Designed miniproteins, single chains, continued (2). Designs and how they scored, part 7

Each design is a single chain, and the fold is of that chain. pLDDT is the mean over its residues in the fold that is shown.

## One batch from the design tools (miniprotein)

Design m4227
Fold by ESMFold2-Fast:
Structure m4227 (fold): chain A 74 residues (1-74)
Amino acid sequence: MSDEEIKKEVAELEKRATEALAAGDKEALIAEVEKYAELLKKVIEEKLKDDPEKLKKKLEELDKILEETKAAIE
């Protein structure tokens, strides 16, 4: 995935998340947060493909942030 593709996907996710926030739709907001986390996982996997220990640590950190973010929305 290129930096331009990542930027485009982030912009689309931010737009949908903003619409969900404006509507007060917590379920839609959580769904967009989960999509953003999946995008970040792909970016981390591509950037850290040569360093499996660092990859594992970054994915664990991302999962923790995702759970904390979902809890804050609920």
Scores: mean pLDDT 78

Design m4228
Fold by ESMFold2-Fast:
Structure m4228 (fold): chain A 71 residues (1-71)
Amino acid sequence: AAEAAIAAHEQAIADTRKKLFDAGRKLSEVIDTGSVEEAKKAAEEFASLYNQAKTDIAGHEAQRAALRAAA
C-alpha cells in the first residue's frame, strides 16, 4: 500500500523539520548567551545542518510525489 510509504516520508520530513527547529533554537540561545566565537561555530554548524535538511526534505518530497503519482 502506497499510504504506508507516503506516511513514512511525511514522518521523515516532520522529523527533519523538528531537528532543524531545535538546532535553530540552540543557535539563538548561543548567540544570546555565548561568546562571539561560540556563536560563529554554532552558526556554521547550523548552516551545515540546514543545507543537509533542505536536501533530505527535497528527497522525501520527491519520493512522496512519485508515490502519489503512481497511485
Scores: mean pLDDT 83

Design m4229
Fold by ESMFold2-Fast:
Structure m4229 (fold): chain A 64 residues (1-64)
Amino acid sequence: SSEKEKLSEDLQVAAALGLEDVVRRLLAQGADPTYKGRLGKTALDIAEELGHERIAALLREAIE
């Protein structure tokens, strides 16, 4: 749905900005941690590239 796409895009932005609490809430709301969209990168890829280790750990736990 368009809502899930928007939540997943917001998840990528939150991961880039290092906003751990926002990442947790977006995942709880059903954001897709595997979403690549127009960036071609997942929220996990973005968090790892920027060194947001706690966010990267949260996203790995969300991806099975």
Scores: mean pLDDT 85

Design m4230
Fold by ESMFold2-Fast:
Structure m4230 (fold): chain A 66 residues (1-66)
Amino acid sequence: MSDAQIRALFDRYSRDGRIDRQAFVRFLQTRFGVSDDQAIAWFNQYSRDGYIDFDAFAAAVRALQA
């Protein structure tokens, strides 16, 4: 996935420049077919103050592609 595609996905799932838990779980289930438990675990790993910013989102997406 290109950096431009990661930005487009962030813009699709974010509100006010951040992604909340529900939006991140929905993103992971839609794009990667992961379970609810796995998606929640990754949200907890990458979130700060209950949300995911663009840098954390990009890091999570790159890790999922490795």
Scores: mean pLDDT 81

Design m4231
Fold by ESMFold2-Fast:
Structure m4231 (fold): chain A 66 residues (1-66)
Amino acid sequence: AAEAAEQEKIDRLNQTVADLVAAGLPDEEIRKRVYEEAERLGIPKEVADSILKAVRNGRADVAALA
């Protein structure tokens, strides 16, 4: 039950990250917003860092093509 509730918070944070990426925000602003949302949701920094790493990898691939 507790792990399921934490997973729902993580899913919400993932959705927030997807929305910020879709909005075309700079990586620095996305990182700031994700950390703020993670803190508000009580998600550990390590989990937020993992999500941000996935987003940065996607953006790095796009930036490398530019």
Scores: mean pLDDT 71

Design m4232
Fold by ESMFold2-Fast:
Structure m4232 (fold): chain A 64 residues (1-64)
Amino acid sequence: MKATDPLKQAVLQLLAERGPLTEEEIAKALGVSRSTVRKVLDELEKNGLVERLPDGTYRLAPPA
């Protein structure tokens, strides 16, 4: 795991503890804007750390 951003770590921990969450739920839990969450989730998804589900929620990707 490459920890480059405290916000990315917070998102990963939140998903590990609470399961699949929407961008809005993550934004409210962390006290940040939805646009900030979307940017972080896009980067985490590109790195294979997070997976977007068909219902629009995000979860931790299985370890490689």
Scores: mean pLDDT 77

Design m4233
Fold by ESMFold2-Fast:
Structure m4233 (fold): chain A 97 residues (1-97)
Amino acid sequence: MMMELEIEVSAALALMAVAIGDVETALRAARRAVELAREAGKVTLDTVRAVAAVLRALGLEEAAERTEREATEAIERGDYEKALEIVERALREAEAA
């Protein structure tokens, strides 16, 4: 419960930072959400949305759409290892931009 709340707070911070144009804060918050998801062994839709929002803010729309589709499908199947791989790859793409 506490870990899931911290993931949600980090994801929400990333989305708010994107909304105000603070991409550096958004990227750090999204990274924190992904790190917590790895520790929890569970990826939430809020984590996926946060990472996708950062990708869109960086102009990586196709990467954002791919990440949302593939990670959501993995979560729906209960494949959290695959969902984690997808969001970690997306975060690396964002950091390389």
Scores: mean pLDDT 85

Design m4234
Fold by ESMFold2-Fast:
Structure m4234 (fold): chain A 59 residues (1-59)
Amino acid sequence: SMEELEEQLKRIEKNLPKILKGSEVVKKAAIHELEKLAKQASGELKERILKLLEELKNR
């Protein structure tokens, strides 16, 4: 459901500082999870996920 996707996204966002300071393996795992969420999401939620993916891939 969209609510479950939003909850998973919030969990990733909350852990974002830890992910960015983590190893390449941790960062790659977070990117993979976000790509999975993006495929299931639509509208505003999908845009939010794609923006976060862009930030992670550029750092």
Scores: mean pLDDT 80

Design m4235
Fold by ESMFold2-Fast:
Structure m4235 (fold): chain A 68 residues (1-68)
Amino acid sequence: SREEALNAFLAELLPKLKEAYEAGDKEAIVELAKEALKRAEELYKEGLLSEEEYKTLKESLEALIEKY
């Protein structure tokens, strides 16, 4: 389901982002955010994310890329 796809995506991404953030690894944060943005776009094109879910993820991930 769409919910399962979103939950799986977040379950993989969030622990990795937390580890990179706690390590102060700015490069890893940017790389993870870029990979996640690409995957979110793919899921949206496949119809597995709503427009609102994709917009929220995109804005959050782009903010990480711009910050680091």
Scores: mean pLDDT 83

Design m4236
Fold by ESMFold2-Fast:
Structure m4236 (fold): chain A 68 residues (1-68)
Amino acid sequence: SVASVFNAVRRSAWTVAKNREIFGRVPGPDEPWVFQKGAVFEGVAGDPDDPAEQVLLTEEEFIALMKE
């Protein structure tokens, strides 16, 4: 399911480390998370450490984008 994909991406080593770096902690369940755009948008390639290649999304926003 798309929710399973969201949870897998959210738990990835890069996503956890980047969110801890930016927010000083792992965000809560109702808070937006920073993701690499390539994890959300197929065909987008870029440097994951480039802020332009990162996107801030809630679970609902992530699921909506994956359903398009």
Scores: mean pLDDT 69

Design m4237
Fold by ESMFold2-Fast:
Structure m4237 (fold): chain A 98 residues (1-98)
Amino acid sequence: SVEELVKKAEELAKKGEELFAKGDYEKALEQYEKAAEYYVEAIKLLPLDDPRLADLYRKLGDVYQKIADVLEKMGKLEEAESYRRIAEYWRQQAEELE
């Protein structure tokens, strides 16, 4: 089920990218937020020493960065900055595991 959750998250992130490119910012946010949720669910299923965690933390960070990018395009600068900090947190967690 971890593999299925990751695949679903990747499909949703791809849909988010397509919508962002088209300027459909609200729909892009919905897809990226769902992608982040599926990555979080995948992470919760893994033991703390699982070698897949570093990659999943990095992917989660990447999705939060995409959320920040969309929010910035929408003029929601304070929310965008908050999500950039969340993205940086997860990227740092990934680096600590590598």
Scores: mean pLDDT 90

Design m4238
Fold by ESMFold2-Fast:
Structure m4238 (fold): chain A 71 residues (1-71)
Amino acid sequence: SVKEVYREAARRMEAEGDPLGAKVARLIYEKGPDNVTVEEIAKELGVSKETAERYRKRVFEVMREILEKRQ
């Protein structure tokens, strides 16, 4: 399921020493990828919009890698 993929992404990012990336992954699976804005990520993490956009892209890349491996 999609929620399992986001949960796996969050765990992987935490294991790699990226707790902020893991938090972004959790936000995405709670609200859905289209409903988590860069502004919301910036507010939740206390970072700039530029940094929030980088984290959002990173989470989607990790998710894509997980999905490719499962196919």
Scores: mean pLDDT 77

Design m4239
Fold by ESMFold2-Fast:
Structure m4239 (fold): chain A 55 residues (1-55)
Amino acid sequence: MDAVLAAIRSLSPDLRRRALRLLADGASPEQVVEALKPSATPEELALLEEAVRQS
């Protein structure tokens, strides 16, 4: 979980707010990644996917 939270903190403010809201609503880290895919940059997406693998 720490790696996922660190990755979320590195996102743009808009993506960070959406990610935190999804987690608060009970979404898994994998569901958060899927929801953000269309809006994330390739670098942000890679960071999130790596963090999920480390969790």
Scores: mean pLDDT 79

Design m4240
Fold by ESMFold2-Fast:
Structure m4240 (fold): chain A 70 residues (1-70)
Amino acid sequence: KAAQAEGNAKEAYERGNYETAIDGYLEAARADPSRRAEALEKAAEAYEKLGNEEEARRLREEAERLRREA
């Protein structure tokens, strides 16, 4: 379930396991469209922690698009 995937991703993020956090947030985004924008923003934060600013930017742009269209 998306909420469980988000919870697991948040715990991974807090432990500094950003790659696992990204996977969990992307899983949550795919599982629950109502949470997709928020989950993509969290995945973008994890990408920034890894120094991948371009992927972080893409996910933020997608999240912003979803928020405007909601």
Scores: mean pLDDT 80

Design m4241
Fold by ESMFold2-Fast:
Structure m4241 (fold): chain A 60 residues (1-60)
Amino acid sequence: SLEDQLRREQRRIELREKAKEFAKNSNLTDKQIDAVIRALQDALDLTPEEVEELRNLLKK
């Protein structure tokens, strides 16, 4: 339903923003980045676009 879709989207936005803040303040190797992305993708059901955004932030 649209209501369920909106609730999923809101939760995703909130958790994604928290993940972005974590990523901006991290300094991880490529292997560690892959592990973190894999864990977050499984936990948050991230889209490919969201995965790439987090990956780019983590590389900083």
Scores: mean pLDDT 73

Design m4242
Fold by ESMFold2-Fast:
Structure m4242 (fold): chain A 66 residues (1-66)
Amino acid sequence: MRSIDQDMGISAAQFADAQAQIGRILSRDQIYALSSGFPISGIAHIRIDQYPDRDDYTIRDVRPTP
């Protein structure tokens, strides 16, 4: 899988919180689209490294639209 950003270092707690936030707002297909550089309605900013083969991802920064 492609990673655009370098590792910024997030704790397991921050990762879990980001996953919960993403799960409320985005479907799996939307996460795929976002990791491909496509804008998603309802998300102002997000950075994801996604691994569809493993159904896994690393989230560093997520900001929903206010």
Scores: mean pLDDT 48

Design m4243
Fold by ESMFold2-Fast:
Structure m4243 (fold): chain A 63 residues (1-63)
Amino acid sequence: SEAEVKALEEEGREVLRELEEAARELRRLAEEKGVEYGVAADIMEVAIEVEREIYKRRIERAK
């Protein structure tokens, strides 16, 4: 439904915003503390793309 699609788009936008903020913080820590935090930042970036794909599929199913 249109209402369900809008709700999922809003939810996805909020979730992705929070994850992107966390990824930026991890990248900052990598620059300050070293390469070990860089690995965590890279993993978070992959997680963001997975979450983006999950919301895309959830939205498509709600149509």
Scores: mean pLDDT 83

Design m4244
Fold by ESMFold2-Fast:
Structure m4244 (fold): chain A 73 residues (1-73)
Amino acid sequence: EIEERIKKLEEEIKKDPKNVQAWADLAVAYADAGELEKAREWLKKASENIGPDDVEGAIYLIKAAVALVEAER
């Protein structure tokens, strides 16, 4: 399940590297898999690719950050 989700998200990023939602979702998927270091890396990647006017991207980053915090608990 988680592995399948990661594969799909990696494919989305390959097709559109500027898809901030896919970067954020991938961070969440790695957090769910217990790969906290990779989750942090992908969350940073998402934040680096977000534009100042990307409100939807910011929401996805917040969701990913919350998921990472919960996974580390």
Scores: mean pLDDT 74

Design m4245
Fold by ESMFold2-Fast:
Parts: C-alpha cells; structure tokens; sequence
Structure m4245 (fold): chain A 73 residues (1-73)
C-alpha cells in the first residue's frame, strides 16, 4: 500500500509539472498553469485513492509545479 501510494504521488507530480510547463509556454498565466496542474493531478490521484488523500497529493504536485515554473521564469 505505501509503495503504491509513492508511485501515485510520483506520477501525479510528473503530470502536474508537465501540465504547468505546457500551459505556461502556451501563454497561460502562472495562476492558470498551476490550476491546470492541480486539476490534472487531482483527477489522476482520485482514480486510485480517497478524496482527501487525492487533494493532499494534488496540492503537493501543484507546489512542485510552482517551483519548476519559478525556475523557468
């Protein structure tokens, strides 16, 4: 269960980072890019874990995406 949760977190973070970078490079604002990152991470995580855990994973993924966007500004 822990190993599966770590894989879900890793994939959610990767999806969030890619979503944010693509949106930002397409001309969306940083805020909009991070909202896309959160939504995509949440949708992915919610397929595998409960709602509260999915929200926690999505918020973590969004924070990683924000850090990556800051480094690419």
Amino acid sequence: MEEKLEEIRKKAIELAVLSALVAYNMGFSKEEALEFAYRNAYRFASKHVDEDTAKEIAEEAKRYAEKVLEENQ
Scores: mean pLDDT 83

Design m4246
Fold by ESMFold2-Fast:
Structure m4246 (fold): chain A 56 residues (1-56)
Amino acid sequence: MSPEELAREAVEEAEGDAERAGRLGARIVNTQPLSDEERREFGRALRRLLEERGLG
């Protein structure tokens, strides 16, 4: 999956909980073989999605 898709799944699994989304995101970046650029894109996507939902 792309970093954007991984970020979407983390936010969905967090059920609107920004702290849970952050913990899930940390697990994803530790377990997925992401490059530095992919890790930055994941972080940007996660923050953007949380902000769009009024959670960030």
Scores: mean pLDDT 75

Design m4247
Fold by ESMFold2-Fast:
Structure m4247 (fold): chain A 65 residues (1-65)
Amino acid sequence: MDEAEMLGRVAEGAALAGGLPREVAREIGEFVRRLVEEGMDPKEAGKLGGERLAAAAREAGVTPA
């Protein structure tokens, strides 16, 4: 599995574990995967994915643990 695919799946899994709907979690995972595929540093892509996850959690009314 390439690094972009792995990070995308990790981000999707984290969003699902945080209580986000599967559709939203999948979008976040694909967002991170695309950033890495486009040449973004994996650490920066992970940071942006985490920020998007936190924003989606606030919008959905779930409190981050």
Scores: mean pLDDT 78

Design m4248
Fold by ESMFold2-Fast:
Structure m4248 (fold): chain A 80 residues (1-80)
Amino acid sequence: VAEELARLVREAARAAREGDVERAAELLTEAMLLGAKAEGLSDSYREAIERHARGLAEFLASLDDEQVEEVERRTIEAIR
């Protein structure tokens, strides 16, 4: 699960660097839902997770490539 989360985070970061906010939001939503399921959280949080993922994707798209890479690196480190 950690490796799958890391893959989704890397793909989301790439989409954000390319300015593809919709794709980044989709990938972040999948990563957050995967993490939530691993923690046993209810699917009732799906709407909140989707809103948070979109906000995060928009934020990441506003950063420069170096800043996105640093967020990606730190996030992957936290997942392990």
Scores: mean pLDDT 75

Design m4249
Fold by ESMFold2-Fast:
Structure m4249 (fold): chain A 103 residues (1-103)
Amino acid sequence: SKEEEAKRLADQMIDTLKFLESLIEKMRKEGKPLEEIRRVGIAGLDYIKALADEYAKVTGNEELAEKIKQLIDEARKALESGNLDEFRKIVQEIIKLLEEFKK
């Protein structure tokens, strides 16, 4: 059903964001160059953006998808500036938003 597909997409976005946050924190602890962290983070965010567009197509919830994409753009900007703490904060905000709409 569309409801099951929507929940699956939301779960996929949440799981991917949690994985991405964990991966970036691991890279930070390992002393990886900021350029490498940015490439990984940006690729992950672009993937979530594609999932948000698919979520909008399935649910018709363009408002939620647009809000998620705006937060993704803010997270990208934080990564580009090297502010990994702000990146983490924004990722957690996206996860919370998705969890609220999944229920």
Scores: mean pLDDT 87

Design m4250
Fold by ESMFold2-Fast:
Structure m4250 (fold): chain A 98 residues (1-98)
Amino acid sequence: MEKAREHLKKAEEYLDKARQALENGDFETAAKYVEQAGKHLAEAERLLGRDEDAERIENIFKQAADTIKNGSRFDAEVALALAEITLAIAKKVIEREA
């Protein structure tokens, strides 16, 4: 549980950094932070035995990062918002089960 919560905290920190990078117009840095957030969130799920959820999360965050890097500002805002919503839902599940 402790290791999963540490990875969850890292995912939150990376999404906060992604938001700041996006607001500054640094789409490439925002995309890198979203990808890092996804890796940490997926590891939290794996530590709880939820490998299928981990794989789904990695795919969601990778697609979000690709959209942020290659899309319009509108697409980037939507992609980051979906990543933030995914983290919020996963956090509720992890905190309920832990």
Scores: mean pLDDT 86

Design m4251
Fold by ESMFold2-Fast:
Structure m4251 (fold): chain A 72 residues (1-72)
Amino acid sequence: SKRDEILRLIGEILRLIGEILDLELEKKEIEKKKEEGEISEEEAEKKLEEIKKKIEELEKKRKELMEKLRSL
């Protein structure tokens, strides 16, 4: 049913939000390690770029699911 589809989409959106939040926390941890000198600037930049790309992919998927939810 449409209601079951809505609930499933909400569940998927919430999971994506959780994954994005975990990556944002990882990003803050990498920035902190860079500031404290625990990792090199080059290593930090590489890790931050990888995290940024993952967040962008998850945000795109979240937006697509939210658009589907809005169409229901």
Scores: mean pLDDT 87

Design m4252
Fold by ESMFold2-Fast:
Structure m4252 (fold): chain A 70 residues (1-70)
Amino acid sequence: ADELLKKGIEAFVEGRYEEAIELFERAIKEDPNSYQAYSVLAKALEKMGRNEEAKEYREKAKKLEEEKEK
């Protein structure tokens, strides 16, 4: 998961948002409880103008973060 997150963030910084989205989706498949992956996926989707999907993933990230803070 960490390797995919790092590569996704690198793609995001380079402005390759579509590639970043793919890498973050793979990170989520590897670790469905990674709130960080959902958070950065939402940011990449927002850069692509997909604001409704970005909102849903931000909410998912917040719920997972709350579960971890038990």
Scores: mean pLDDT 80

Design m4253
Fold by ESMFold2-Fast:
Structure m4253 (fold): chain A 80 residues (1-80)
Amino acid sequence: DETIEELEKKKEELVKKLEEEAKKASKDEKKKEILEAELKLVEAGYEAQIALAKGDFEKYEEYKKKAKEYEEKLKKLKEE
C-alpha cells in the first residue's frame, strides 16, 4: 500500500490537473460544474485513503460518504 506522503502527492497532482482543465472550460458552466465535482471526488477519495492509513476510521467513513455523494452528482451532471 502507498504511504501517506505518496497519497498526498498523487492527490496534489490530480487536483492540479483538474484545476488546469477547469481553467480551459471557464466559460462552459456545465463543464465547470463537472470538473469541480471531479475535483471534490478526487480530494474526498484521497482523504479517505489517508484517513484509513492513519487509522482514523471515523474520517475514513465520512470521506467515503462524501466521495459517493460527489460520484452520484457527477453521474447526474454527465447525463444532462
Scores: mean pLDDT 79

Design m4254
Fold by ESMFold2-Fast:
Structure m4254 (fold): chain A 98 residues (1-98)
Amino acid sequence: SPILEEIANIDDREELLDKLVEAGLISQEQRDAILNSKTPEEVLAASNEVRASIMEWYKKQNPDLPVAKTSEGRLWAALPPEVSELVEEIHIKLAADG
């Protein structure tokens, strides 16, 4: 996905979050949750929610993707390896600053 490649290349956390909101991958509330997090545990929890929203966005853009059921009973798209790598890079960048 060209948009995920663009976002994954952003090194500044606030700029990355702004682009995620602008592109419609996450909500303003999810952005604010990360920026207002005070502990590494809170940042990780908020970053996990952002990762989930990116995965749901990609699934909506690619309805023919295979789906897998998580242990929590949610359905997740089986992401192509290249997309999984981009999502992981974004997640790492978001979780790094507490």
Scores: mean pLDDT 77

Design m4255
Fold by ESMFold2-Fast:
Structure m4255 (fold): chain A 91 residues (1-91)
Amino acid sequence: MEELEKGNEYFAQGKFDEAIAHYQKALEIDPDNAQAWLNLGKAYLERGDFEKAKEHYEKAIELSAPDSPVYAEAKANLEALYALLGEETPA
């Protein structure tokens, strides 16, 4: 997906606001793209928006297969974020 690739390019440059905009466009095209949800969560984490990072990681987990790399990475990132913030996983 061109928008996902463009988002990844901006993310690699440390341009997180531009990365977020392109990941959001990728999700407008394919809202079930678990990779785009994961990458958007990572971009929000880099911006210090921990609540949006959590929401996007949860969505990536919901939309990915349990044996997929996206599921494993999103789950690990979500668990690490909860541990960092001293928060428990919401019920």
Scores: mean pLDDT 82

Design m4256
Fold by ESMFold2-Fast:
Structure m4256 (fold): chain A 64 residues (1-64)
Amino acid sequence: SEIREFLERAGKLIKEENPEFDRAALTLYFDPTNAEAWRALARVLEELGHPELAAEARRKADSL
């Protein structure tokens, strides 16, 4: 799954537990069409210093 591959890449970079990331990731595992969860994930990734992954997540939200 494209969603699983994205979340694996992000998870390898996020070494610390982040409840906002975990919530958004869990939501996307069950509903990959949830644009709000993609935007939440992008925001968390940006805050954690991963702007390229954040941009990918935002593009996914915008395409839904």
Scores: mean pLDDT 78

Design m4257
Fold by ESMFold2-Fast:
Structure m4257 (fold): chain A 61 residues (1-61)
Amino acid sequence: MEIFKEAVELAEKFLEETGGDYDATIERVKEYLKKKYGLSDEEAERIARQAVAEVLRRKIE
């Protein structure tokens, strides 16, 4: 799952850059995935949301 791994790394970086703004972070990851992998808006948003959730999961474990 190369796409998801990269999305998680980007979500972590963007979450720091946005000061914890989840919606802004999701949007940035979504646009990156659409541009790089040609994903649909729906698919890119789902992966972006899952990536942000994964970053948060790692921080609370």
Scores: mean pLDDT 81

Design m4258
Fold by ESMFold2-Fast:
Structure m4258 (fold): chain A 84 residues (1-84)
Amino acid sequence: SLRELVERVEELQRKGYEATLAGDDEKALAYADELADLLGLGEEQKEQMFAGSEEGKEINREFLKKMAEVIKKENPEAELAEIE
């Protein structure tokens, strides 16, 4: 269901960012990979998520923030993490 999808996206985004902040790039990339598969993103986007340059990480944070906002707007009962 859409609700389950939203909850899974939020979980993966949270874990991905936590791994990135901890400096665990392998875990961050694994969560980014799963999130990208769930969202149907291409290989280039996957590679740049959390494991890319600082510029790539920032671009992907903005992308994930926008995606979370779009999903939340369509399912407002979902509690999505606020992404800075």
Scores: mean pLDDT 60

Design m4259
Fold by ESMFold2-Fast:
Structure m4259 (fold): chain A 113 residues (1-113)
Amino acid sequence: SEEERRYNKLKQLLEDFVRRAEAEGVAELTDFSEEEIDGKKVIKVRLRHRESGLEFEITVTEDGDVEIRAPSLAEIEASPAARRLMDLVSEFLTKLGQIRAEEEARRAAEAAA
């Protein structure tokens, strides 16, 4: 179905983002889960910056809604790898925005910066 195609595309974008972050050595995947919340499929990933222990959590719904829990701006500025991870998050959110509401993705990126 169109909904399954969209969900699979969102999942692949998130998996690509995670793979890129790990490949660049800026973060490691600590958790990847697929859940159903309030009748909606959601994908949750947790990434940890290897040196500082800073954690990033990204939740994406089947509708393309995204929630990001990220370090404070001061913690991001203190860690070049955390800043690079946020750049990768911004790239991911830009691609996500091309599938769903772009304004939501930009707001999430701005809140995380």
Scores: mean pLDDT 73

Design m4260
Fold by ESMFold2-Fast:
Structure m4260 (fold): chain A 55 residues (1-55)
Amino acid sequence: DEVLKEIEEAAKENGVSEEDIKKLLEAAKKYLEGKISEEEVQDLVYEILEKLAKK
């Protein structure tokens, strides 16, 4: 819960869209539950960071 809150706040401060924040939180929860790999989470993070860099 604490980690998810920190991810949400950091994403908001960096101008990540509400839609992408939701995707990040869902991916983080699935990763913590062992449903997806670390690589899948990292791929999503990099995609979002690339969108921010182009703005």
Scores: mean pLDDT 76

Design m4261
Fold by ESMFold2-Fast:
Structure m4261 (fold): chain A 63 residues (1-63)
Amino acid sequence: MKTKKYKALHDYVGQREDELSFKKGDILELEDPKELDEYRILGTDKKTKKTGIVPKDLVEEVE
């Protein structure tokens, strides 16, 4: 299992049940993140254990 860290660039409230919510400056630790397309990542947040979609334009990979 690989975990990647993403820093939230903006506050986001998931508008759909399959989206993750986060606040600007949060570090999202996603387990086995998969890029679904150019704009979306699917992953499991280690802190909340929620699996969902993260918009790529609202986060940056931090290592």
Scores: mean pLDDT 78

Design m4262
Fold by ESMFold2-Fast:
Structure m4262 (fold): chain A 58 residues (1-58)
Amino acid sequence: GGADLLKKLLEVGKKKGLSEAEISKEVSKILKEEKLSPTIKGIEEALKKLLKKLGGTV
């Protein structure tokens, strides 16, 4: 679920030197660029895209 994706993203981001605030900004940017709605489903898609961009597995 989204909580598991967020936890994994925070762990990967920490290893890459990203703060929680920086991760939040990148998620917001992906939502805008991909034209995703700020729904649970849209947020989960943005989290997956950011995790893949950072070299993580979904």
Scores: mean pLDDT 74

Design m4263
Fold by ESMFold2-Fast:
Structure m4263 (fold): chain A 65 residues (1-65)
Amino acid sequence: GAMLEKLRELFLSTGKRFLSPEEARERLLEAGLSEEQAEEVVRRSLQKDGLIHAGAALGAAGELL
């Protein structure tokens, strides 16, 4: 949907494959996800190293939306 497309564009605009949890949360909220949805996406996509893979976050958002 339009929200997922906007999220994809926001992640691409960072130029990064890996984001901090805070950067990922900011982009998720800017795309129109609720705070609860953004927190859940971060939780599902958080790696053992404390980073978020942009593709994993987009996939998790797609599962919730």
Scores: mean pLDDT 82

Design m4264
Fold by ESMFold2-Fast:
Structure m4264 (fold): chain A 57 residues (1-57)
Amino acid sequence: DFDFIDEINRKAAEVARRLFAQRPPASPEEADEMALPITKAAHQALKNKSLEPVEAL
């Protein structure tokens, strides 16, 4: 469902913004490391058809 994919992406972006605001990355590499668990959670959310993996972050 396209609407659900869009909602996952929006929630993932909100989580990323929150985490980066709390701990700004000092380098692009650190930003990639911080983003990796968010990306994994978004994929899991799509597979499970649930926002829980992203919301748990």
Scores: mean pLDDT 80

